# Designed miniproteins, single chains, part 1

All scores and structures are predictions.

Each design is a single chain, and the fold is of that chain. pLDDT is the mean over its residues in the fold that is shown.

## One batch from the design tools (miniprotein)

Design m1
Fold by ESMFold2-Fast:
Structure m1 (fold): chain A 91 residues (1-91)
Amino acid sequence: MNEEEYLELLERESRAMAEALRKAAEEGLSDEEAAERMLEALEELFIEHLGLPESLREKFRSLPKEKREEIIERYLKGEMTPEEVREELLK
């Protein structure tokens, strides 16, 4: 990922998180519920960022929540490449 793509991704993440938290506060949701909304927003940005084909996007969404979170966390930590994420989804 180049520097411009990284900064754009960070801006999108910050905006999505801020929007999710604002909506949760307006609805009177708990901190736990607000965190859940924030994670859902980050998950959709992750799918978009990887540029996955529809078949792999469907596969990713069909995974258990814990497994989806694990893949996202490992990718963001630099423990997985985009190619390794695709290979994991094909298993």
Scores: mean pLDDT 74

Design m2
Fold by ESMFold2-Fast:
Structure m2 (fold): chain A 104 residues (1-104)
Amino acid sequence: SLDDLLLELQEVENEIEDLILAGKVPSEEEFLEKVERIMSLVRQIAAALKANPDLPPTRQAAVALTVAGAMFTLDLLSKRLPEDLQKITEEKIEEIRRLAKEAM
């Protein structure tokens, strides 16, 4: 369900937030795993929105806030990583924005 996808996205956001607050720098593999999890979930959320165009405004707001949180936490974490991973993060955040605009 959309609610389950939003919960899973929030769980990944919380994992990233915990890393940031603990002052931990993930490995490239761990970082790219989290990026791919977020991208997979965002694509599924976008598909769910497209399938449910009559979603109430409160549900649309919940999606927008959760997706914005994912973009924000990725950006914050990337600032502690090498420039190549920061560039990948910027590209993925732009892909998320495009998917959100297309679905909403």
Scores: mean pLDDT 83

Design m3
Fold by ESMFold2-Fast:
Structure m3 (fold): chain A 60 residues (1-60)
Amino acid sequence: MEKVKEKIEEDLKFYQELLEKASPEMKARIQKNLPQFKEDLAEVAKLAGDEELAEKIKSL
């Protein structure tokens, strides 16, 4: 479970950096996929038994 949490936090940080550095076209593409990305990560966190992390992901 701890490794899953660490990976999710790393992915969130990477996604945030990607969004910050992205071109306008890439930002539009990322924004379009953001709901699915949040849903997938929240489901993984919930399946790992970490509902607190799942709620944090939903707040993105």
Scores: mean pLDDT 71

Design m4
Fold by ESMFold2-Fast:
Structure m4 (fold): chain A 96 residues (1-96)
Amino acid sequence: SEMERYEQLARAAAEYFAALAYSLKHGKPLSEEGAEAFKKEHPELYKEVYEKFLELAKKGASEDELAELAVKLAFEYTKREEELERYKKELEELAK
């Protein structure tokens, strides 16, 4: 069915996002284990990303377009996490 095709495209893109985000954060190769670890750590974010990809697939986004967006989101997420960790360390230092 059309819906099963859209769900498959969205899942593939969301899994790719999760694997990339984990890989970039931990300096590890892309892996299914990394994707699963990311989904466990950030279940709400994974759900939001999946739903966004599902909407885009329903609107006619190609597999390549979804993959490109997954890469972009993974890099943006990793940069924001690094900034947040830097701010947390700065706050801890100020509290000393």
Scores: mean pLDDT 84

Design m5
Fold by ESMFold2-Fast:
Structure m5 (fold): chain A 92 residues (1-92)
Amino acid sequence: MKKIVKVTIYKDGELVDERELEIESEEDLEKAAEEVVKKLKELGLEVGDTLIAEAKGIKLEKKVESDENLFEFVLTALKIADGEELKLRVER
């Protein structure tokens, strides 16, 4: 059964990216997390920035310390979204 997660990314209060990710397997979930991390870095996310994730009424905040902890945070947020919208916000 195919799940579609809508991911929206905000930076400095502006919508900077919007995409739909199709997830059928745990491998698809990991690949989706990698693609989101890559996009966040392309949008200028730096170590020391705060990433805020909102999904299913749950709000999570993470100070970016490494690529590894950023990946784990995004992966967790996508798991919480479970076929619904995931909103990501980058703050300094």
Scores: mean pLDDT 82

Design m6
Fold by ESMFold2-Fast:
Structure m6 (fold): chain A 66 residues (1-66)
Amino acid sequence: MISKEELDREIDRALAAMQYAIAKREAGGDPEKTAELLKEFAEWARSQGRDILAEELEKYAEEVKK
């Protein structure tokens, strides 16, 4: 069985994917605006101590700008 710590990490990864989908929709397909929204979400996540969520959001922001 997955540990509670690993489960929390998987939940944060799923939340990051959902935030990415939301950001893409809100940006109307603009990759720069999508990346901006994702970086704002990541900064908020780090302020809440949710480092895994922040890292995943930062990865999506970098991927979108490529």
Scores: mean pLDDT 80

Design m7
Fold by ESMFold2-Fast:
Structure m7 (fold): chain A 80 residues (1-80)
Amino acid sequence: SEAEELIEKGRDLFHQGKYEEAIEEYDKAIAIYEEELKTRPEDREILLHKLRLAYYLRGEAYKKLGKYEEAEEYFKKAEE
C-alpha cells in the first residue's frame, strides 16, 4: 500500500541518517493509516498494528535528533 511504501522510504532515510526526512515520510504514512481507521473499521486490528509501528519509528527518529520529549509521546502510542 501507499502507507507501507512511505514507511519503507522512511526506514531507508533513517538508515542514511536523514532523520528529519524520515519523520516526514512517517507522518505521511500515519495520516493515511488514521484516515483508513475512519473509513475501514473492519481493518482496525491490522491498521492499529501498522500505526503503532509507525509511531515507534517516528519516536526513534526524534530520539536521534535529541527531541526526547516528542520521542517519549510516540513511544507511549506505540506500546498500546
Scores: mean pLDDT 85

Design m8
Fold by ESMFold2-Fast:
Structure m8 (fold): chain A 102 residues (1-102)
Amino acid sequence: NPAELERLSALAREVLDEIQEQMRSLASETDTEVQNKKLDEILEEALKKFLERSPPEAQEVLEKAAELGLGLVYQALIDLAGREVTLAQLQERIDRLREKLS
């Protein structure tokens, strides 16, 4: 559904803009452990905001990505924002990664 993809892309862009703004604030942090923990908190909050506004199919895909790692959530948001993938393609990619990581 092109309209749903457009809405998901717009939501992903909005969430990414918030992540990037908060990440710019982290540029002044010199402690790598503190910086990494704050980055994880930013990504967890961003995921929560995305899930609250997403249809169930998108929620399931991003929740599975989060189980594999927050870096994969960030990449999924980038891909959705750029319309580089459909939800089905993203789900297949995540399922394949989960199988290989066992």
Scores: mean pLDDT 79

Design m9
Fold by ESMFold2-Fast:
Structure m9 (fold): chain A 67 residues (1-67)
Amino acid sequence: SDLQALQEEYAKLVEQGRKLQRQIEKERQAALKGDEDAKKKLAALMEQGQKIADQINDIRHKIGELK
């Protein structure tokens, strides 16, 4: 069903967000120690995190409309 597909996509995005959050924390710690490559990676990861958050919000609204 459409609802089941959205719930599965939501679960995948939440898991992707958790993995990304762990990467962000690792790169943040390296950046604080003066790693310039980590600073660049951190910026890119944070932008990716915002896109995932936006996708999660969109799916949450769609699930709400189906219930």
Scores: mean pLDDT 85

Design m10
Fold by ESMFold2-Fast:
Structure m10 (fold): chain A 111 residues (1-111)
Amino acid sequence: AAPRALLVLADTEGANVRIKNVGFLGTVEEADAVMRRLAEAVAAGKDIEDLYTSPAAGELARAMGELGLPGFYAVATSPEDLERTVQLLKELGERTGHPAAADELIAALRA
């Protein structure tokens, strides 16, 4: 399978902009395009809220934001990276009370 990327940003505030509840799951190239769009919006002083390409990623992003947990960017390019991301998702699913959303993301990354 092509390498997959997972981006989860709960609530991040810059000097004049907020990025809140971003959940993206796709290819590395698609993730690069999303990150570029986020950087351009920040440079333009625009807020980004509730950008989801995966309902499970969006659910986890909101729950993490409610607990004040930092966002993350993960790329499953190796078996070691995949297993590290799986362990992180299992822990976050348990801590947020959203284990089903975490399991959906794990299944998508393993596809």
Scores: mean pLDDT 71

Design m11
Fold by ESMFold2-Fast:
Structure m11 (fold): chain A 85 residues (1-85)
Amino acid sequence: DDVLAARLERYIDLLSEFLKDPEAHFIDPDVLRRMAEDAERAGHLEAARHLLKAAEIAESLPGREAQKNEELLEQLRKALEAMLA
């Protein structure tokens, strides 16, 4: 699906930009869940699992603390790596 492929490419760009400067961005758990759903539909099951874990961590944290959480950042790195594989 060309639309799904284009959305995944956008997600790769967004995750790459976020990981370069996490404090300049806001993490929305709902966006991470949508990314996970799209990744799963595209067959990127490992990426989907990491994105869901990142969403759970982001929801548990107040304000902008998600940008400073090493476990969350690690889950996003693993998701990006899995999508690029």
Scores: mean pLDDT 80

Design m12
Fold by ESMFold2-Fast:
Structure m12 (fold): chain A 73 residues (1-73)
Amino acid sequence: PDVDRAARDTLDWWSSHSSDEVTDYIDKTADKKGDELGSKQKTPEEGKKAKEKAKKDVRDEVDRVGDDVARLL
Protein backbone atom coordinates (compact mmCIF):
# COMPACT_ATOMS: atom_id res chain seq x y z
CA PRO A 1 0.00 0.00 0.00
CA ASP A 2 0.97 3.65 -0.41
CA VAL A 3 1.49 4.07 3.34
CA ASP A 4 4.03 1.21 3.51
CA ARG A 5 5.96 2.63 0.55
CA ALA A 6 5.91 6.16 1.99
CA ALA A 7 7.16 4.84 5.34
CA ARG A 8 10.01 2.91 3.71
CA ASP A 9 11.02 5.79 1.43
CA THR A 10 10.94 8.24 4.36
CA LEU A 11 13.11 5.94 6.51
CA ASP A 12 15.56 5.38 3.63
CA TRP A 13 15.81 9.15 3.12
CA TRP A 14 16.26 9.90 6.84
CA SER A 15 18.85 7.10 7.22
CA SER A 16 20.95 8.94 4.62
CA HIS A 17 20.60 12.35 6.28
CA SER A 18 21.22 13.80 9.72
CA SER A 19 18.42 15.39 11.77
CA ASP A 20 19.93 18.80 11.01
CA GLU A 21 19.85 18.10 7.26
CA VAL A 22 16.20 17.00 7.51
CA THR A 23 15.28 20.17 9.41
CA ASP A 24 17.18 22.34 6.91
CA TYR A 25 15.41 20.67 3.97
CA ILE A 26 11.98 21.23 5.55
CA ASP A 27 12.76 24.89 6.30
CA LYS A 28 14.02 25.53 2.75
CA THR A 29 10.96 23.86 1.22
CA ALA A 30 8.61 25.84 3.48
CA ASP A 31 10.40 29.10 2.60
CA LYS A 32 10.12 28.42 -1.14
CA LYS A 33 6.41 27.60 -0.92
CA GLY A 34 5.79 30.62 1.30
CA ASP A 35 7.60 33.01 -1.04
CA GLU A 36 5.75 31.62 -4.08
CA LEU A 37 2.29 31.92 -2.48
CA GLY A 38 3.10 35.31 -0.92
CA SER A 39 4.13 36.73 -4.29
CA LYS A 40 0.72 35.84 -5.75
CA GLN A 41 -1.21 38.02 -3.27
CA LYS A 42 -2.30 41.57 -4.18
CA THR A 43 -1.49 43.21 -0.83
CA PRO A 44 1.63 42.95 1.38
CA GLU A 45 -0.47 41.93 4.40
CA GLU A 46 -2.17 39.13 2.47
CA GLY A 47 1.22 38.06 1.10
CA LYS A 48 2.70 37.84 4.61
CA LYS A 49 -0.25 35.79 5.90
CA ALA A 50 -0.14 33.45 2.89
CA LYS A 51 3.62 32.96 3.34
CA GLU A 52 3.30 32.17 7.06
CA LYS A 53 0.37 29.80 6.44
CA ALA A 54 2.24 27.96 3.67
CA LYS A 55 5.29 27.50 5.92
CA LYS A 56 3.11 26.16 8.74
CA ASP A 57 1.17 23.86 6.39
CA VAL A 58 4.40 22.34 5.03
CA ARG A 59 5.78 21.71 8.52
CA ASP A 60 2.45 20.30 9.76
CA GLU A 61 2.31 17.90 6.80
CA VAL A 62 5.87 16.68 7.48
CA ASP A 63 5.00 16.18 11.17
CA ARG A 64 1.88 14.22 10.18
CA VAL A 65 3.88 11.89 7.90
CA GLY A 66 6.51 11.45 10.60
CA ASP A 67 3.86 10.54 13.17
CA ASP A 68 2.28 8.05 10.75
CA VAL A 69 5.67 6.41 10.10
CA ALA A 70 6.48 6.21 13.83
CA ARG A 71 3.04 4.71 14.56
CA LEU A 72 3.44 2.01 11.90
CA LEU A 73 6.95 1.03 13.02
Scores: mean pLDDT 66

Design m13
Fold by ESMFold2-Fast:
Structure m13 (fold): chain A 96 residues (1-96)
Amino acid sequence: DPAARARVEALAARVRAGELTPAELNAILADEALLNAVLEALGASVPQTEEQKRAAEDFLRLHSSDLEIQAEVLSELFGSDVDRIREALRLRREQR
């Protein structure tokens, strides 16, 4: 399907740009075939284990346009070092 291929290529380009929206991210994470196709388009190996799948999902979350999703992944990776990022994001949301 040319439309499906175009969608995968567009999503892969948005991952490379760090512009993946929460809706696009959720669509990829809800569809294993779409997740695998996007990873292949990025030149990444298709996950073979649950640990590899979690690593691939975290990689996609780090390329989200949503700073809260990025902060959650960074908090998991860096622990208490990310508390300042979480606080900064919370304050920014209160000013909206």
Scores: mean pLDDT 74

Design m14
Fold by ESMFold2-Fast:
Structure m14 (fold): chain A 58 residues (1-58)
Amino acid sequence: MLSAEEGRALAERAVEAARRGDVDTAQRYATLANASGETEAGQRAGEEARRAAKEMGL
């Protein structure tokens, strides 16, 4: 499904932004991933972005 695939792409970008220390961009992409169907991909994006930010000391 396009919605799920788009959500996964946004989730991946959220994680990448978090790893770069751009928490604001990571949260923005995670929110968009959730809005594209409020799917498991969106939920995982939020969790992984939060983990990446925590590992980076943010």
Scores: mean pLDDT 67

Design m15
Fold by ESMFold2-Fast:
Order: C-alpha cells, then structure tokens, then sequence
Structure m15 (fold): chain A 96 residues (1-96)
C-alpha cells in the first residue's frame, strides 16, 4: 500500500540522516539524534497517519536545529530538509 511505502521511506530517511549527520555531532548530540530517530520510527510503525505527520514535522524541525548548531554544511542541511518535506507532502495526502 502507499501507506506502507511511505512508512518505509520515513524509516530509511531517518536512518540515512542519522548516519550522514553523525560525523559532525558531539556524542551528546548524536545520542539526541538517535532518540529522535527511534521515536519517529516507533510512531510511523504504530500510530495513525495524522500522528505520523505530526511526528515527522517535529522530527524534521528538531533534526535541522541540531544540524545548524553543529555547523553541518548548508548543502547537507538543505538536502535533509528537502527529503523530509517530500515525505511530509506524501503523508499529508494520506492523512486527508
């Protein structure tokens, strides 16, 4: 189903973002990012599309804030934002 494919893409994106950002982060920032990833993954596996959408938006905002504070290159931040925004758009269509 489209819902299943979107959920998989959220999980894969969250893992890819964690691995991409980890080299730029302190151990404390990496642990916080891991918690954000794990919370997002749990929510998309177990909650409604409306709750998944809310969690995805919150995770995007928290991840971008961490990346900006850590001095991650702007090109990587822009790529991460674009990937989350596309997933948000797809989930918004499913939550209607």
Amino acid sequence: SEEFIVRLNVIYTADAVYEALKPYLTPEQAAELERIRDELVETVRTKSPEEQLKALKKARDRILEIAERAGVPQELIDTIKANFDELIKRLEELAK
Scores: mean pLDDT 87

Design m16
Fold by ESMFold2-Fast:
Structure m16 (fold): chain A 87 residues (1-87)
Amino acid sequence: SMEERRQALLDLAEHFIEQLEKLIDYLKKNPNPSEEDKKEYREIVESAREQLEKLRADFEAAGVPQEEIDRVFSRLEKLIEEIEKLI
């Protein structure tokens, strides 16, 4: 059903939020990452940005309200920007 698809996408977005928040917490507790670590973090950020574009399209295709999409993706974008500032 569309409700089940919508819930699955929201759960996936929540999982992304949790992963990004966990990485931010880790970076704040470990403020001097190595150059190797920074490279890995940059690759995570690039992958996350690509996945967000695909996920947004999936949300739109599933008929998630635009206001809800904007709220969720604004939060995800803010977390990615926060990570970029820490690396």
Scores: mean pLDDT 85

Design m17
Fold by ESMFold2-Fast:
Structure m17 (fold): chain A 82 residues (1-82)
Amino acid sequence: MAKDIGKAVARLAGGSDDEVTREQAAEAVQTLLNVSPEEGEKIARRAAELSGSEDRVTAEALGQAVLDYAKEKGQAPPAAPL
């Protein structure tokens, strides 16, 4: 589940299925979740931390960060792969 969400967001960011930059992740999350730039960067930063990198975000870590954010805000994650 998390990996599938992460792959969809990574594709939206214009990256590969496996990995995107932190900046690409922030922009994609901003667009996908319709959140502020500050919230998008916060989610991307968490995903980078989960990936063990400052600049690179794995699809699985990105998906997990999106799910964690949706749970925190009581919002449903996007229903369909992009």
Scores: mean pLDDT 70

Design m18
Fold by ESMFold2-Fast:
Order: sequence, then C-alpha cells, then structure tokens
Structure m18 (fold): chain A 64 residues (1-64)
Amino acid sequence: MEELLKKAEKLIEEGRLREASILAAKLVTQGKLEEARKLGERLKELGDKNAVSILSAVKKLEEL
C-alpha cells in the first residue's frame, strides 16, 4: 500500500526531486498525511520549492 512512499524515497536518492514531490502530493490526496509530511520535510531540506505547498496542505488536513 505504501509503494508511492518507497518510490519517492528512491527518487530522492537518485536526485529526482521533482518526481519525488509529485509522489508526495499524491500521498496527500490519498490521505497518507504523515508519509507526505516526512517527504515534504526532506524535500524542503534539499531545497525543493514545491515542498512548502505540500507541507501547508498536510498541516491543514491534519487539523481536520
């Protein structure tokens, strides 16, 4: 069930941050908020601009 998380982590290791951020966004839409948050935090540390939007979406959904 968590294949998207594993694939995104592999993409990060390969330096493919854009594709990893797309998978993190898909985790948000699937309700896998904690996995999406962890990926978003890692992507933010690596300088990915999309990570901020992902983390903001996760925080709003976690408050519901």
Scores: mean pLDDT 77

Design m19
Fold by ESMFold2-Fast:
Order: sequence, then C-alpha cells, then structure tokens
Structure m19 (fold): chain A 94 residues (1-94)
Amino acid sequence: SIEEFVELVLKSVRELVEEALAALEAGDVEGARLLLEIATALVRIALAILKLLGLRDPRLEELLRRLDEALAALEAGDVEAARRHLEEALALAE
C-alpha cells in the first residue's frame, strides 16, 4: 500500500538521520553529509513516485525541507544548526 511505502521511507530516513547525528557527535562531518545526501535522495525519489500517482505527502515535503536545511548548515560549517535541523527531521520521521 501507499501508506506502507511512506512508512518504509520514513523508517529508512529516521535510521539515516540517527546515524548522521552519531557521525556529527564523533566529529565525522563528511560521513554525516553522505548519510544526509542518501536520506534526501530517498525522500526525493519517494515524492517523485507519489507525484506520478497524483499524490502528495506534506510530511515528506517538510522532511525534505529540514534535510536540505541541515545540508546547507553543514556546507556553511554550522554543525550546531545542522544538528537542530536533524533533530526536527527525526521528529517528523517518527
């Protein structure tokens, strides 16, 4: 079902975000970036599939926005801002 598909995507993104947060705690900014790039790619693919079916998911749209904000913060060297955006993304992906 579409609901099962969305839940699988949310679970996968949650796991990647948790790993990215752990990477940031360890000082591995590049590891965190790679995990977030994978997470954003998964959400974008999921949204593209939903769009082909004539569907939207505002939760996945907001999740993508938070992940993009976290990546932008890492590019700016603002690890604390990235961590905050990831904690917000984690809450959305519950």
Scores: mean pLDDT 89

Design m20
Fold by ESMFold2-Fast:
Structure m20 (fold): chain A 94 residues (1-94)
Amino acid sequence: DPEAERREKEREELAKKIKELSDKLVKLKDEHPLSPEVAKALSEITDMAIEGASEEELEEKTNEYLEKTNDEREKEIIQLTLEHSKLVLRLLNL
């Protein structure tokens, strides 16, 4: 089935990107202490993705947190968490 083979390749590429982004996020969090507010924001974005929120809903919620965040490294971590969550959502919907 050519369609099943295409989905398998897409799943493999998504899994690879998710792992690379996860590794980067772990490194950034280890190098920069997060405020409790940002840590909560990351948890909420991740939970929303697992619960089946749309990419649009994730982007809207992430933008709300970005507007409230003043630290540029924390903003980077929030943005990368959104990207990671979008990739996870795509994998779950594949």
Scores: mean pLDDT 82

Design m21
Fold by ESMFold2-Fast:
Structure m21 (fold): chain A 74 residues (1-74)
Amino acid sequence: MSPVEIAREALEKIVDYIVKHEPDAPLESAIELLRLFADSLGARYPEISEEEMEEILREAEEKLKKKQEEIKKK
């Protein structure tokens, strides 16, 4: 797997964890957590450009919003 794929998959797993265990977590707090992990991944995989990491982070944030919205439809 490429470093970009590893970073994307890691952030998706974090989104899934938040939605599963902390579904009522404030969106701002969840986004802040995703940013911290994105920073850590960027330091671990310098092959990932800042632009690529920002895009991966945006995708994770949108996925988080959609999953929280689906839970609230109950």
Scores: mean pLDDT 78

Design m22
Fold by ESMFold2-Fast:
Structure m22 (fold): chain A 92 residues (1-92)
Amino acid sequence: MAAEKKEVKEKGRQEAEILGEMLPQLYENLEEFKGQIGVWGEAVKLFLKMLEEAYKKAQEYLKQGKEEKAEEVLQQAPLEFMEKLEELVEKK
């Protein structure tokens, strides 16, 4: 449906915009709290790296007019990280 397709495109753009605004603040906050969260630095760094890669990939897809693919990569990145995080916690 055209209306559903429009909502999907708008959602993808909004998520990319939110992620773009969040990433600089998350990196700034990470630098401030490094001394306090040093033991979890690797997990936090991995999370931010995955989000940054997803954001960059989504930007490339948006540039190419592939809005649906951009939304898909933004949605999958946090889910994949949560699965990875559970595996790391379970392994320790």
Scores: mean pLDDT 66

Design m23
Fold by ESMFold2-Fast:
Structure m23 (fold): chain A 80 residues (1-80)
Amino acid sequence: MDEEAVKRNMKELINSTSLPEELKNKLIETIDSTSFSDEEALIDALTAAVATLLNVPAEDLPRLREQVRGLVERAKALTP
């Protein structure tokens, strides 16, 4: 699996959403600055970025982390 291709597919998925432009830009920056060799670190970094920008309550962080994991898994499934 090509890590750069997975990152590219993640950015395409994010750009296809109706999220605010500022949040999209922050998520793309986080993907570009985070090594995919540590998938959990990438999931944690993306979860933290979303939580900070959207003021997500601590009680909802596990659900948000699961949604972020789903995004990573979908990007991987789209990458040969």
Scores: mean pLDDT 77

Design m24
Fold by ESMFold2-Fast:
Structure m24 (fold): chain A 88 residues (1-88)
Amino acid sequence: VLSDLSSKDEEVRVEAALELMDSEDEKVRHMAFLKLLSSESSDAKKRAAEKVGELGERAKHLLEYLKPLLQDESEEVREAAKKALEKI
């Protein structure tokens, strides 16, 4: 999974990071979330926000990193971030 996180394929990296967000280790989840946010892909940021919503209370330590997505250039990213905040 960590080797996939370093993949040249953006989709493989996004999927690996999303899987790492299911970790019970808050540091691993934080690292995976930041990796998704560092992507230039609006789709990766949207999927990261959706994953935070799925995790709910388990992702409350990521709230400060989710808030900037409410002002993202992509409407889809902003919408996903709003829905995620409602579930935390």
Scores: mean pLDDT 77

Design m25
Fold by ESMFold2-Fast:
Structure m25 (fold): chain A 62 residues (1-62)
Amino acid sequence: VEELVDKAVEAARAGNWEEADRLIRQAGKVGDELEKQGKTDEARRYAILEVAARVEAVGLRF
C-alpha cells in the first residue's frame, strides 16, 4: 500500500528512475481499482500518495 510509494521514493534516491516510475504506476492502478469498488476515500488517498511520490522523485532529481 504505502509500501509501493516508499519503494518508489527509495528507487528514485538510488537513481533508478525506471523502477521508481514503475512503482508509482502500480500505486495509481491500485487507486483506480479501489475507485471501481466504490471505496472512494481509499482511492483518493492512493491518488494523493501517487502524486506526492512523483513530485518527490522529480524533486530528488533536481
Scores: mean pLDDT 68

Design m26
Fold by ESMFold2-Fast:
Structure m26 (fold): chain A 87 residues (1-87)
Amino acid sequence: MLAREALRKMLEGLRLFAADPDDPAAQARARALAEEAMRLMLETPEEELIAAAREYFATVHKADPEELEAVAEGVREILADIRAAAA
């Protein structure tokens, strides 16, 4: 449950950030969503986050096996960045 919520909030934050890069208010909202998602991700086991991300991209975006491998690597890299920032 938490893994899916963290992923959805992260994607929503990234979407808002990309849509309105020149709007400080939109940028602040995107940052708040990303920070909330990062907190949830730190509380969730890495394996569960990878599984949730793979399921999301396989079901919603019909990702192929090569794309799902890239998704897993992306999740690991994001978690490493979040952990580094939290230290």
Scores: mean pLDDT 75

Design m27
Fold by ESMFold2-Fast:
Structure m27 (fold): chain A 78 residues (1-78)
Amino acid sequence: MSEEQINENIELAEKALEEAKRLKEEGDLEKALTLLDLLIDGLSELVRAHPENEKVKELLNRAKELKEEVEKLLKEKS
């Protein structure tokens, strides 16, 4: 993967993370969870392919933390 392609994937991941945060704030927790699961899978593959890229690792950690928050809110609503 070229540096340009990885930068594009990082930008798309940041936009997806922002959308997941918005879905959480709007109460669409199931949609937020689905988006976060897809994002975590994609970022995990990027970390495996580019283990030295700290930005990808930071995004993966942020996505995992947001997923834990969404799962906690889902448990509180049930």
Scores: mean pLDDT 82

Design m28
Fold by ESMFold2-Fast:
Structure m28 (fold): chain A 91 residues (1-91)
Amino acid sequence: SKEDEEFAKLLREVETNPTKEKAEKFLKLMEEKVEELRKKPEYKDLEKDEIEAIIILKVLGYPEEEITEERIKAASEKIKELKKKIEEILK
């Protein structure tokens, strides 16, 4: 979708050459996507970091059947690294 393409672009920009504006926009869109998924019964019992990982994997083009526990764990670690980088940019 157009929203997923925009989010994928923001993810790449935050990873490579983040600005405060891009970092803030990325965090806002991530929180909005987490809140939307949490409204669904199937996601209510998942931890926030798992939901964030699923969002990233879907944005990167992984279909549901390829969103494995191993990929979720790897994506969660990558998101933790991004959040640390974002914290430095937002100072």
Scores: mean pLDDT 81

Design m29
Fold by ESMFold2-Fast:
Structure m29 (fold): chain A 72 residues (1-72)
Amino acid sequence: MSEKGVEAAEKALEIMKEYEEKYKEYAEKGITPEVTPELKEKEKEFKELADIANENMSDEDKEEIEKKVEKE
């Protein structure tokens, strides 16, 4: 049931951490991070993993994620 969703969520979290680290690195160098091929690739991977997680998560779990995003 949730194992596939949990694995996808864990991988998405790893990609998110890598994205944040690279974002910081590029920003420190004066490069717009979002337009670099490396970060675009990680964003794509994150989206794919998030879709898998969402397919295996309840509506309640989705609401919690949405609340966290709204605080940005």
Scores: mean pLDDT 71

Design m30
Fold by ESMFold2-Fast:
Structure m30 (fold): chain A 62 residues (1-62)
Amino acid sequence: TRQQLIQQIEQDADQRVKDVQTDFQQRVSAETDPQQQIQLGIEALKRIGDIIDEELRRKQAV
């Protein structure tokens, strides 16, 4: 059903966001340079934005 497809899309997006957050936390905790920590944050936000954009596109297609 449409509801099942939406649920799958949301679960996929949620998992991908969690993967990005986990990777970011591991990298930033190992980094001592504040400028590099900021860069890691920018990269994580970009990846999350791409995931959310794809989620919205997939939901509109259902």
Scores: mean pLDDT 87

Design m31
Fold by ESMFold2-Fast:
Structure m31 (fold): chain A 79 residues (1-79)
Amino acid sequence: SQSLRQQGQQLFDQGQKAYQQGDFKTAGQLYEQSGQLLLQSGDNQGASDAFGNASIAYGEDGDMDKSLRLAQQGQQLRS
């Protein structure tokens, strides 16, 4: 699962860069993909952080449906 964790971390870093450039849609997609790979690797904390950031990015993009769903997914992983 290290390969999945490395890919997840790379996508997280790309999402952060997209967010800093104001590309909130791309940032949300990259953070969401990061969260999925981190979750598959067993990194629940990393996945929670990625889904939380995806929620914020989709919220900034105006996609309230995705924002809410990803916030809920991130919170579920912190238990």
Scores: mean pLDDT 90

Design m32
Fold by ESMFold2-Fast:
Structure m32 (fold): chain A 109 residues (1-109)
Amino acid sequence: SMSPEELERDIKVSMALMGVTATEIGLKNKGDKATKEDILGAIKTIERAARTLRELGRDEAADEVLKLIEKAKKALEKNDLKEAVEYLKKGVKLALRELDRASRELPAG
């Protein structure tokens, strides 16, 4: 039987994967029409995914994702929405890869 801690981790990883996947689809569908609100929403979702990665002991991956998000925030401060979206797409790809890897390495209870 799965421990409560293992179940909690599985749920957190699944929720993070779902959120980041929805963000990837949203950014792809909007393309050059992505608004500042869309970008801010994506930032929050990817930051939550980075926190999940850190909770799973993937500190280097979390730090790399957060570094990309910081670059997206700086682009947004300059009102460069296109550059912000490019950094967010990189952050999404990295977060998805690392969360997927973490999901595969979780013990089956």
Scores: mean pLDDT 84

Design m33
Fold by ESMFold2-Fast:
Structure m33 (fold): chain A 72 residues (1-72)
Amino acid sequence: SMTAEQLARIKELAPKYVEELKKLIAKEKGIPVEEITEEMIEEYIRELAEEAGVSEETIEAGIETFRLALEI
């Protein structure tokens, strides 16, 4: 399970990574950064992870962690 220390680190870093991901997705889809939704970010992460051969369990845990980081 995710520790309080790990969660705190993710919360600190998450805004930076979210901004970078939004820019990458915006370029790939040809739409403004402001139109990138949380759903689009989750789909992009899932697609990349599946392409890289990451397990479904790890992908699900990653998406859940990402959601928690954005909420806090």
Scores: mean pLDDT 71

Design m34
Fold by ESMFold2-Fast:
Structure m34 (fold): chain A 80 residues (1-80)
Amino acid sequence: SLRELRERAKAMTPEEIAALKARYDELVSEYKKKVKLTPEEQRILDILRKRADELPAFGLLLMIRYLEKVLEAIEKEEKK
């Protein structure tokens, strides 16, 4: 739930936040390999990656969860 994500974000150390930023970057790279993005969509993702340092821990946790779910769905389609 959103409440659990917010409470988790409040408890995170700077080291854990740095690990989330690395995970977010990894997931965006995987997403770009799996999805045929338009040049405009790639540009938007690159801006979001560069601004990851400006995201609060809660925002990073949300983005990571969404990207993981999207990649999971893509993998399931590839196995059909």
Scores: mean pLDDT 74

